# Designed miniproteins, single chains, continued (4): the designs that were tried, part 5

Each design is a single chain, and the fold is of that chain. pLDDT is the mean over its residues in the fold that is shown.

## One batch from the design tools (miniprotein)

Design m12151
Fold by ESMFold2-Fast:
Structure m12151 (fold): chain A 77 residues (1-77)
Amino acid sequence: SAAEKLALLLEVGTDPSASVALKSATEAVVFDPRTRDLDRAQLRELAERVAARLPDATRNDYEKVVAETRRVLDELA
């Protein structure tokens, strides 16, 4: 739901222990239309999987994070 997506964005986005890669992956996962029916736990797990594939991703790598998110979602379909 939109509420679950917003809650995850705020939780991860305000967590100082969360990596830049995880914050970027969370945004990419939340804004992908294929994740609309996932709950917060599923969204978090997916974001962690994407971040694990791009652990050194910076804020300038957002397009790469979006591409990896799409690849992970394609693998799960």
Scores: mean pLDDT 85

Design m12152
Fold by ESMFold2-Fast:
Formats: structure tokens, C-alpha cells, sequence
Structure m12152 (fold): chain A 61 residues (1-61)
């Protein structure tokens, strides 16, 4: 879980900096990490995926 939180923070920071390419790579890493978690952990981690995906979508608009 801590790794998922760290990746989400880094992705959001990259979006804030305008580095969309870096944010997209970090989002891919976040999604891959979540896929390796237990079902219970995936439920919690889904909130981070949604937050990053939403921020990335807005930044690309």
C-alpha cells in the first residue's frame, strides 16, 4: 500500500509540474502495482487510481 501511495503522490506532482509524459508513466506503474495487490488492498488503492486518472484527464484537456 505505501508504494501505491508514493506512486500516486509522484504522479500528481508530475501533473502539477506540467510533465504529462512522466505522469502517464507513473500512472502505468501505479496501475501495474495495484494489479498485484489482494482484492481488499485493490479496493483501497482504487481511490488513488481514480484521483490520478481524473487529474491526468483534466491536465490533457
Amino acid sequence: MEEVRELAREALAAIDAGDIEKAEKLFDELAAKVDTLSVEEQMTAATYLVQVATALSVARS
Scores: mean pLDDT 80

Design m12153
Fold by ESMFold2-Fast:
Structure m12153 (fold): chain A 61 residues (1-61)
Amino acid sequence: MEKAKEIDEALKNGDIDRATEILVEETGLPKEKARYIAELARRFGITGEQALKTAKSLAKL
């Protein structure tokens, strides 16, 4: 939950690289997939919490 706030802050600042790194560290997704989630989250105003939950769900596949 605390990492979701860091993702949210990175997305608000347009720091897609940071948001991607946090998603990779928390979920184990490949950087390419995590970056895609971060880019979609910024584009559509998705929260860091929702982005993290989405990444965790995809990591199970």
Scores: mean pLDDT 82

Design m12154
Fold by ESMFold2-Fast:
Structure m12154 (fold): chain A 64 residues (1-64)
Amino acid sequence: SELLEEAERHFELGREALERGDLVEAMRHYAEALLHARRAGAPPEFLREIRRNHQEASDKYLAS
């Protein structure tokens, strides 16, 4: 599904941003990934993975 492909793309972009330390970009991409994943009816495990990665980026941002 196009929505699932968009979710996966944003998830990967979020992970790349997180690795670079671009925390705001990472959070934005993870939020977009979650939106598309929910609309696509993605598996609960994928939704949990996106939320965990978003939480990691958010925690790092608040610690900075």
Scores: mean pLDDT 89

Design m12155
Fold by ESMFold2-Fast:
Structure m12155 (fold): chain A 92 residues (1-92)
Amino acid sequence: PLSAAELDASIALALLAVALAIAVLTAASPAAALALLTPPVAAALAALAAITDPAAKAALAAALKALLDAAQAALGLPAAAVDALKAAVDAA
């Protein structure tokens, strides 16, 4: 069974995926897309930081990085901004 922290992180990632879909449909620019993604990314990072199991944390960190790669590809986000967010995932 998932721990509460692993469940919270999984929910945060699902909400980020929904926010990404909304940004793809509605964002007029990469800057507007980043503004829409900033709160759900922050929530996912906070949830990830709460995970104590290293294997679960690594798996969910990889999932978050995959969503950031998908956002870069779909929304034209600058590589430097995505790299900074991936560094934040590694620091969490």
Scores: mean pLDDT 81

Design m12156
Fold by ESMFold2-Fast:
Structure m12156 (fold): chain A 78 residues (1-78)
Amino acid sequence: SVSGYDEELLKKLEELAKRLEKLIKEALEKIKDEELREKIRELTRKFIEKASKAKTVEELEKIAEEFEEELKKIVEES
């Protein structure tokens, strides 16, 4: 049986995924520059890689926070 800890991690991942998908969609709707749009796609790919390796809810939240900060920088750059 998968531990209850893994259940909490999966629930948090699903919650964060929904939140981040909304932020990504909003950013891509605002940004017209193709290079910045590519940066967002690359950032999203890197986030997925890091999130897949996360062992704790705390690690996952930190990875999500870092993603949101980088996304904000890209939006500000546009």
Scores: mean pLDDT 78

Design m12157
Fold by ESMFold2-Fast:
Structure m12157 (fold): chain A 122 residues (1-122)
Amino acid sequence: SLEELVQEAVERITSLLEKAIEKGFSFDDIIELLKNTVEAEIYRGILLGLSEEELAALESALLDTIADFLSKHLNKEQQQKAIAAVVDSASNAILEAKKSSKEEIEKKLKEREKKIEELLNS
């Protein structure tokens, strides 16, 4: 269901952000992690066949989760920059997917997942 897919995406992003804070990520590293994780979740949703309305619901849930998490760890200026970066990343992923084949979207998802692993294991 959409609710289950959204909950799984929220749990993945929360887990990744908790690991980033534990590892002492810089603000720039947190931004890079957020961009890659949000793009990965958008590509995953598209590959699962989510409609534009369902993708908007996914994006909204991710933004709420990220905003709540960042409010506990970052100042207001950093929070605003991070949310702007997340919104831009989601928008760019949707635009790129519209120009891409299913195989190209699968490749883009794998590239984001690899980048997330590299960031967290560095």
Scores: mean pLDDT 89

Design m12158
Fold by ESMFold2-Fast:
Structure m12158 (fold): chain A 55 residues (1-55)
Amino acid sequence: MSPVERAARALLRSLGLGKDAPEEVLEEVARFISAMTGMSVEEALKYVRRALESM
């Protein structure tokens, strides 16, 4: 698992977000990861979705 995917998973768990989280909330998490890492929001969203699938 990549460091970014692990960080995304930790953030999702810390916020209490599960697979039923609305798309808008997942987008906000992706924006936060984007700001932290410098990657695009679209790329960050892929890591957020992957983290949710593996939780």
Scores: mean pLDDT 78

Design m12159
Fold by ESMFold2-Fast:
Structure m12159 (fold): chain A 55 residues (1-55)
Amino acid sequence: MLSGQEAVEILREALKKGVSEEEIQKIAREAYKKNNGDNVKALQEAAQKLKEEGK
């Protein structure tokens, strides 16, 4: 759905909007576990979740 570059850009925008790095790391870690260690899919899912939450 999202490219790795798009996911990184979404995470960077979330940081600019005031989402803490700790919150982003928590979301990314949960996505990593859910996607069985696929780093690219984990990053895409974390970015999607942040976008859906409006953060």
Scores: mean pLDDT 73

Design m12160
Fold by ESMFold2-Fast:
Structure m12160 (fold): chain A 65 residues (1-65)
Amino acid sequence: MDERQRQLANAIAAARAGNAAAGAAGSHELKDMGLLPEEDGRRAVEAAQAGNAAEAARILEEALK
């Protein structure tokens, strides 16, 4: 809930700031906590690892809906 929302917000903020490595780490953590579906988490990590922080942020923002 509060902690979950905070972790999601932190992952989105890191990805939007262009820190792809932090975005990938946050995506893994959210997936492990069950806050992000496995496929969405995998796609966000893959985008971040490819250096596409903007796409990683988009996937994470969709998880917030």
Scores: mean pLDDT 71

Design m12161
Fold by ESMFold2-Fast:
Structure m12161 (fold): chain A 82 residues (1-82)
Amino acid sequence: MADEKFMEGLEAYKKKKYEEAIKYAEEAIKLDPKNARAWYLLGLAYAKQGKYEKAIEYLKKALELAPGNTVAEKLLAELEKK
């Protein structure tokens, strides 16, 4: 169920429907607050909307839950320069 919501959010993100991606990622997190992939997607979608402070917060949460995600680490480093 949480993975299904994550996949729907990822599909919306790929279609550049960032508000829809945020909604699905939030639903995935409500079902499983330890779903690191959903926190990562939330950070990605907020970054695409230019909401860098929120993106940084959610990427840090994703890395707290799943350390060693090098893609999330690189994105976080880039956003912290903005």
Scores: mean pLDDT 82

Design m12162
Fold by ESMFold2-Fast:
Structure m12162 (fold): chain A 92 residues (1-92)
Amino acid sequence: SELARRAAEEAARRIEERGGKATGRVEGGEVVIEAEDASVGAAIGLVGGATQARLLGAEAEVSTEGNTVTLRIRGASPEGAAEGARSAASGS
């Protein structure tokens, strides 16, 4: 979805504004937001995004591999995926 893709890309941009590098994309049915060298605040934001997506009935997970923290949102409506991505960027 274009809405979900834009939200993921915008969330990555906002995470980068707090330091480090981030990417947001849509792969298949999933929104994927990856933050490299993420601050603790950015990592907490990604967890908040996962929580928000789950509250909207989606499947969401946060994982860490090396210096990268990744949020994946699956099974959401385009609006729900976008809301999860926005929440991830806000540090909620």
Scores: mean pLDDT 78

Design m12163
Fold by ESMFold2-Fast:
Structure m12163 (fold): chain A 94 residues (1-94)
Amino acid sequence: MNEVEKIIEEIKKLMDTLTKEQLKRAARIVINQLRKVDDPLAKQAIELIEESLKEDDPVKMKEGMKQALDILKQSDNPELVKALKEALEQIKTL
């Protein structure tokens, strides 16, 4: 498993333990960290996470966010690794 894939799987596992309000905060954390990365996949993931936040159903919201994160597994950008590690650590404090 590459480092990006490992971090994404850890984030996805944490999301399964979060309430709807915490999930929205986790989404904001991820978006803020991804905005620091100059990568087309990061931009695409941000747009998909923002769309998932429009869902009233927390299950559908979580599924949309997980799909957006899975797109990032295609990147080998070291700035993306750094951003995802920072997001993971901040989500752990929720």
Scores: mean pLDDT 84

Design m12164
Fold by ESMFold2-Fast:
Structure m12164 (fold): chain A 111 residues (1-111)
Amino acid sequence: HMPSREEVLRRLDVAIRGAERAIEEVKKNPALTPEQQEAAVKILEDFVKKLREIKERLERGEITPEQALDEFNKLAVEAGKRLMETLTDEQRDIVFAILNRAVAEARAEAA
């Protein structure tokens, strides 16, 4: 199954908007310590930066939609792993709950 360029661009946009919304929610969540907020924000900001680079390369035709989706999936796994290694179990659950909600909201707005 071959995803369209437009479909992959929409998925990247949803991920970028979701992660940016999650960053703002993490910054203001009182259940996270300032150190945990900073660590999670840094991981998410790096993820957004790399997603924007994939989107730009796809828009310029430098990579295929399949290559962009593969790179996106690899980045998502790596970002998740970094969060799992950096945060305690309780704080990890909080950050992943924020991310899941933020991405769901961004996806609903894109529909």
Scores: mean pLDDT 85

Design m12165
Fold by ESMFold2-Fast:
Structure m12165 (fold): chain A 70 residues (1-70)
Amino acid sequence: MEKEEIKAAIEKAKEQGLDEVTVRLSGLSPEEARKLAEEVAKELGIDAEITVEPDPRFPGTVKVTIKFKR
């Protein structure tokens, strides 16, 4: 499900002409979230800068920012 959330967010962002998308994922460590985001970007054939931050307000939630390279 997390992989599908990242994929859907990227596709929606591209449809709207955005260069960046942020996804919040629950139940994953920052390392696991980064790995999933990198795998999804590779599957979609996109070159992107991925930033992962723990959400201090929601323990167990990670904020993943995917910035598409031009």
Scores: mean pLDDT 77

Design m12166
Fold by ESMFold2-Fast:
Structure m12166 (fold): chain A 104 residues (1-104)
Amino acid sequence: DPAARQQAREEEVAQLVETAERLLELAREYLKQGKLEEAARYARGALAAARTAQMLLTDDPAEVQKIFQEGLARFDSEENSVTEEQILQLIEETQRLIDEIKNR
């Protein structure tokens, strides 16, 4: 049943969005405390959850590959970077992605 499969995906996406929002709140809390390493860790976790939700909403294998490759490139660029500005950029980008998923 296509409707049942769509409903199951919507429920999984909702759970991933909720997880991403919780991790973003932790990232913001640690950032306010000046704990940049913890803030970066939670911000990256939130982005990973939001990216997974985006992939579940995509039925084109080429687009799924693109999302995955963009995620890998970002992970490599951000792995050694824990400045407040970079963490704020990660938080802002993750929030935009969550907003896109919720407003589709």
Scores: mean pLDDT 77

Design m12167
Fold by ESMFold2-Fast:
Structure m12167 (fold): chain A 72 residues (1-72)
Amino acid sequence: MSDEHLAILRELVAELKEEARRRGYSKEDMIRLAQAVADAVLEAEEKGLTPQEIRDLARKVYREELARLDAR
C-alpha cells in the first residue's frame, strides 16, 4: 500500500473515531466499517486506480457503511 493510500485510510479512521464517539457505535460496527473501506482500497490498488479514484471509492464505501449504521 502506498503512502497516499495509507493517508486516505488514516483520515477515514480519524473521522470514524469522531463519529463513533458522537453516535455510540459499537466496537464491532467500527471494525466492520474499517474492514469494508480497507478491502475496497486494496482491491482498487490491485486494479491500478489512481490515488484520487481510490480516495473517491473509499469515501463512497465509507458513506454507504455509515448510512447503514445510522439506519439500524
Scores: mean pLDDT 75

Design m12168
Fold by ESMFold2-Fast:
Formats: C-alpha cells, structure tokens, sequence
Structure m12168 (fold): chain A 67 residues (1-67)
C-alpha cells in the first residue's frame, strides 16, 4: 500500500470506531500485517470480509476510493 492508501485505511478505522464498530483483534492484526508486508488494498478488504468485518471492509473500500 502507498502512504495515501495507508492513511485512507487509518481514516476508515477511525470512522468505524465513531460509528460504534469494535474491530476484532484478528481484524487489527490483518491491518497491521497488510501495512507491514505490502498487501494490496483488495487483499486487505477480502481478508476483513473473511473475518466477518463487512462494515469495516466497506468503510475501508469507500475511503480508498477517494485516493
């Protein structure tokens, strides 16, 4: 991910928390791993959907669409 994509992911997590989403420890680990290991945004979104974090995945997709 680019720095701009990382910022979009971080902004989406903040928005999710403000909406009352409590990200799972597995979702937070996936986000950290995606940033550290250079995953594509699409790989992160798919992984979050597999973890049942559908709303968080959608917020991340929406914020990434602005980059």
Amino acid sequence: MTPEEIEAVENAVVLGVQEGIVPSPEALEAIREAIKNGWSPEELIERLRELGEERLAELIREELSKV
Scores: mean pLDDT 87

Design m12170
Fold by ESMFold2-Fast:
Structure m12170 (fold): chain A 95 residues (1-95)
Amino acid sequence: SHMEELEKKIDYEVTVRLLHIVGLEVEADLAERRGDKETAIRYYKQAIEEIDKLIKFLEENKDKLSPESQAHYDKLIERLKERKENLEKRLAELQ
């Protein structure tokens, strides 16, 4: 159906953005472990920015989807907000 095609397209976009966020967090953690504070700060800031963009994307698009998909994305938004708070706390400790 048209809704199933929209859900697949949105799921793909979400997956790509989540993988990018994970990559940025990994790079930040590795830099921090090496004592490269400037690189760690840069990657943590980028990860936070990408989380904000993903939350906005989900909030703008979830209402177009099935109730089941909307519930799934509501849970993802909550997890992303908590993830952002943890990264902001880590960033504050480095600055």
Scores: mean pLDDT 89

Design m12171
Fold by ESMFold2-Fast:
Structure m12171 (fold): chain A 65 residues (1-65)
Amino acid sequence: GPLAEEAIRLAREGRGVEAGRLLIQAYAAGTLSPEQAEELIRAAREGGLEKLARGAEQILDALRA
């Protein structure tokens, strides 16, 4: 959904804190897919946003549970 797409965009821009906030909102809204979470993890790792990558991995695990 639009929140997850914006979170991925912000992560690619290096805006890890804002991306993390939208990631949590997308997850809470039930609009975050596992594929979007994986894309966000990749974007965070490419940008060196270690805290965002770790948070996104935790959310991906929750989506797959």
Scores: mean pLDDT 87

Design m12172
Fold by ESMFold2-Fast:
Structure m12172 (fold): chain A 76 residues (1-76)
Amino acid sequence: SDQQVQQINNQLQQNRTLRDQVMSRMSDDQSNVVNDTFNDRNNNVNDLVNQGNYDEAQNVVDQTMDMLNSWMQQTS
C-alpha cells in the first residue's frame, strides 16, 4: 500500500541518519564496512519494493536498524 511504502521510506531516512551517527564514531576502515553494508541493504529494500514485496522490505529495514543500533552501542 502507499502508506506502507511511505513508512519504509521514512524508516530508510531514519536509518541513514543513524548510519551517519555510527560512522562518526568509527575509524575509516570500520565506517567503510558500515557504509557498504548499509548501501547493500538499501539496494535490496529498493528491489523488494519494486517487486511489490513490502513485508520483506520492511523486515530488511528493521534488521538494518537493529544492526545500526548494535554498532552504536559498541562505539559508545
Scores: mean pLDDT 85

Design m12173
Fold by ESMFold2-Fast:
Structure m12173 (fold): chain A 70 residues (1-70)
Amino acid sequence: SAAHERLLRAIGAVLRAIGDEIEAELALEKAKAAGDQAAIAAAEAAIEAARREKARAMEELRRAAAEIDA
C-alpha cells in the first residue's frame, strides 16, 4: 500500500540521517586531532545539518506510522 511505502521511506530517511550524524561526528574528531580549524567548522556545520534532518525525518516517521494505524 501507499501508506506502507511511505512508512518504509520514512524509516530509511531516519536511518540515513543517523548515519550522516555519526559520519559528521567522526569527521569532527579527525579534524580536532589534526588541528584543522576549517575542517572543524565544516564538521560542526555538518553535525547541525544532520541533526535538523534527523528531527524532520523523525517527525515524518511519526506521521507515516499514524497513517498506517488510521
Scores: mean pLDDT 89

Design m12174
Fold by ESMFold2-Fast:
Structure m12174 (fold): chain A 80 residues (1-80)
Amino acid sequence: DEKIKELEKRIKEDPNSAKAWYELGLAYFEQGKYKEAEEYFRKALELDPNNREAWFNLGQVYKEQGKYELAKKYYALAAA
């Protein structure tokens, strides 16, 4: 995927780009690659913990993995 390759290149050049990590998480989530999406959303949140969409999408990742209790926790964090 060209979009994923461009985001990976951007992260290699600037590993502190919370936006690029978040967009990588979204791209992998859309492809059903939930483990990679989890890792990238977590990295985005390390850099920008105020990204409520990333908290919510991390909850969605856990739900898709069958981790319902963890999903509920992360949805609550997204709601603030």
Scores: mean pLDDT 86

Design m12175
Fold by ESMFold2-Fast:
Structure m12175 (fold): chain A 66 residues (1-66)
Amino acid sequence: DAQEHYNKGLELYNQGRYEDAVPHFQKAIDLDPNYAEALRYLGEALEKLGRTELARPYFESAERLE
């Protein structure tokens, strides 16, 4: 479920494993497109990987929701 994927992504993110965290946050969003925390953390992980332009729409989506 979306929460499980988000929790796994967050675990990897907190370990600095941003590349590994991305697919888990992406899966959470695929299951729940309104998952604001998953959208925000996907954006943050992408920023940590230097993909700032790719991160922007995820931050915008998260802000629109909350």
Scores: mean pLDDT 84

Design m12176
Fold by ESMFold2-Fast:
Structure m12176 (fold): chain A 89 residues (1-89)
Amino acid sequence: SAVENLEKALEYVKKAEEALLRGDTETALKYLEQAVEAVKKTGDEKLAKEVEELYKKAKEAIERGDLASALQYLGEMRKLIEEALKKEK
């Protein structure tokens, strides 16, 4: 269901934030890729596009060592997913 995929996406973003805070960049990127895939499975093309753009920005920030910007983009991704969940509930 859309709700289950949004809940999985939210969990993956939270795990990515935790991985970044401990310096585990590889694990963080893996979780972010899984979050994007989960959002795509909802069929919400607009949300999927917005989350994909934030993923690209977060990845670029991580690659340049900008933890603050990376965490900001993950926070924006979480807010989008949480807002989508509120509309489904």
Scores: mean pLDDT 88

Design m12177
Fold by ESMFold2-Fast:
Structure m12177 (fold): chain A 63 residues (1-63)
Amino acid sequence: APVPEELVEYVREHAPDYGLPKLDEATARGLAQRIHEAYGEAALDKEVVDEALKRLRDGVPLP
């Protein structure tokens, strides 16, 4: 399934809040794809995306 654009936008906007560098659209889309593949429809929940970004920051693999 295609990555939700809302997820791409959220990742791009909030990745710097977790100490990740400012992402271009392509990099943000890649991270959003990984989060969507790991969590499925739950990746539409902002709390789930925030947890995924924290895991990525800390070098912890996504489930």
Scores: mean pLDDT 77

Design m12178
Fold by ESMFold2-Fast:
Structure m12178 (fold): chain A 89 residues (1-89)
Amino acid sequence: EKKRLQNLMKKAVEESGDFAIELALEAGDEEAAEKVAELTSEALEAIDKGDFEKALKLMEEAIEAVPEEKKEEARKKAEEELKKMLEEL
């Protein structure tokens, strides 16, 4: 059961993080894209260690690093992926 939660959460984090990186690049902000990638990677490591609270905090920081004009799109994607994860549990 814990392994299933970890796998579903990693999928949600990867999908949300990849989308946020794409949005930052579309906005022309390579530094933001790099920061999002770093935070997403750290969130995946936190999930592997069972630290779900740290993973959620890191993903919140990743969304916050997205350029202002794209933050709402990034947040909506993260919420949709979280909903899918909860429905698959």
Scores: mean pLDDT 85

Design m12179
Fold by ESMFold2-Fast:
Structure m12179 (fold): chain A 84 residues (1-84)
Amino acid sequence: SKYEKALEYVEKAIEYLRKGDAEKAIEYLTKAEEQAKKVPGAEKAVDLVSIARFYAEQGDLEKAIEYAEKAAEILKELLEKEKE
């Protein structure tokens, strides 16, 4: 469930970035980072979310999307490995 929450927040952040809503995207990236920090083995996803948030804060939404999508890919792989 913590993998699912982290992924959901990253996906919501990507949606807001695509809409040009940097403020809401930063909120969801922050929530994603908090959830991902609770997940063993998600350290790379945490780093990628932090980079995405940095670019969103700089107004580089294209770079923010790039790094957020990379984080989502890692979280999806971790979630699939958790499934029985």
Scores: mean pLDDT 84

Design m12180
Fold by ESMFold2-Fast:
Structure m12180 (fold): chain A 75 residues (1-75)
Amino acid sequence: MAEEHYKKGLEALKKGDYETAGEHFEKAGEEYERQGDYRKAAEAYFLAGVAYLQAGDEERAREAFRRGEEAARRA
């Protein structure tokens, strides 16, 4: 469920586990898209991008931001 992935992302951020946080926020974004909640999907993807940047993973950050912008256009 999207909310559970979002919650796990926040918990990973508290622990400083930025890569795991990015992965959970990305999964939350995908689930929000499946639900048609493009606003929350965009927010989750942008959080994934920020988390991936903190992890030093610029490639996954770029893809997450791209998916966030795409979801925002549908919101």
Scores: mean pLDDT 87

Design m12181
Fold by ESMFold2-Fast:
Structure m12181 (fold): chain A 72 residues (1-72)
Amino acid sequence: SDLERAEELVREAERLLKEGRYEEARKKAEEALRLALKALRDGEDPARATGLALAAIGISYEAGLKLGEKPL
């Protein structure tokens, strides 16, 4: 499902972030966010989908800061 794929992508993004692979971590987190938001829109486990979306946003934000991007 989209939700299971989003969870896998969040786990990969967290690992990449810990490894200092910030561009890859951000890319995986952005993919996870898209899938989590799709799952949320489709009513697929709203609590879990929301949690994954927030995790993905956090990872993307941290990776962006490490890359020297200005926060919005």
Scores: mean pLDDT 84

Design m12182
Fold by ESMFold2-Fast:
Structure m12182 (fold): chain A 81 residues (1-81)
Amino acid sequence: NPLQERIEYYLQLLGAMDPFNPQRFRDLGKRIQQLRDNGKWDELNALVEELEERAREAEKILDETHASKDREAMLEIMKNV
């Protein structure tokens, strides 16, 4: 399932960027599973698009920064997704 493979890729990328908040990572995975189980495909597709945009933004920030405080700023961005 190409959609499932994309979801797993974005979750892995976001999890690597948020290693100090495993609960948020698990909550995102659980929400995706719930949307899938309930057949809420429109909501699932919208969430995947948001994850893709956040993953792109995060890669950009990671390429430009390398301080621990930049990680904290990134975590604050993730809290709003």
Scores: mean pLDDT 65

Design m12183
Fold by ESMFold2-Fast:
Structure m12183 (fold): chain A 82 residues (1-82)
Amino acid sequence: ADPKKIEAEVYIALAEIQIAILKTVSKRRKLPDEAKKYLEEAEKLVKEAQTALDNGDYDTAIELAKEAIEKARKAGKIFDES
């Protein structure tokens, strides 16, 4: 197995889990517009990371997945502060 492929798959899975948690929490309360913007950016970045993974560009997939995690984290922080 390619270690970088596994790393990319793990970071994408972590990003998807974080997005799923935030979406589940948002069912009980509407996200503030700023939090919604970061969530939408995170979802776009995860899709781009999956495309990079499918193309064998594991380094790009890892970086995009890490950015998605950071955007999801920002959305969660804004939601908690509102």
Scores: mean pLDDT 85

Design m12184
Fold by ESMFold2-Fast:
Structure m12184 (fold): chain A 59 residues (1-59)
Amino acid sequence: FKEVLGLEEVGDDDNFFDLGGDGGKARELVRLIKEKYGKTIPLSDLINNPTVKEILSLL
């Protein structure tokens, strides 16, 4: 979240799209998760679970 959206503070319950994320940023986040954690998350799963806490539960 912080790296993709350029934000200094992000809470666990913050919604990715409420923080200024869009479809392009969502794809960038999926790419970073794959690079950092070695996990491929479908874009649809990210869109349906857009908070930090929900995305971490997918890892």
Scores: mean pLDDT 71

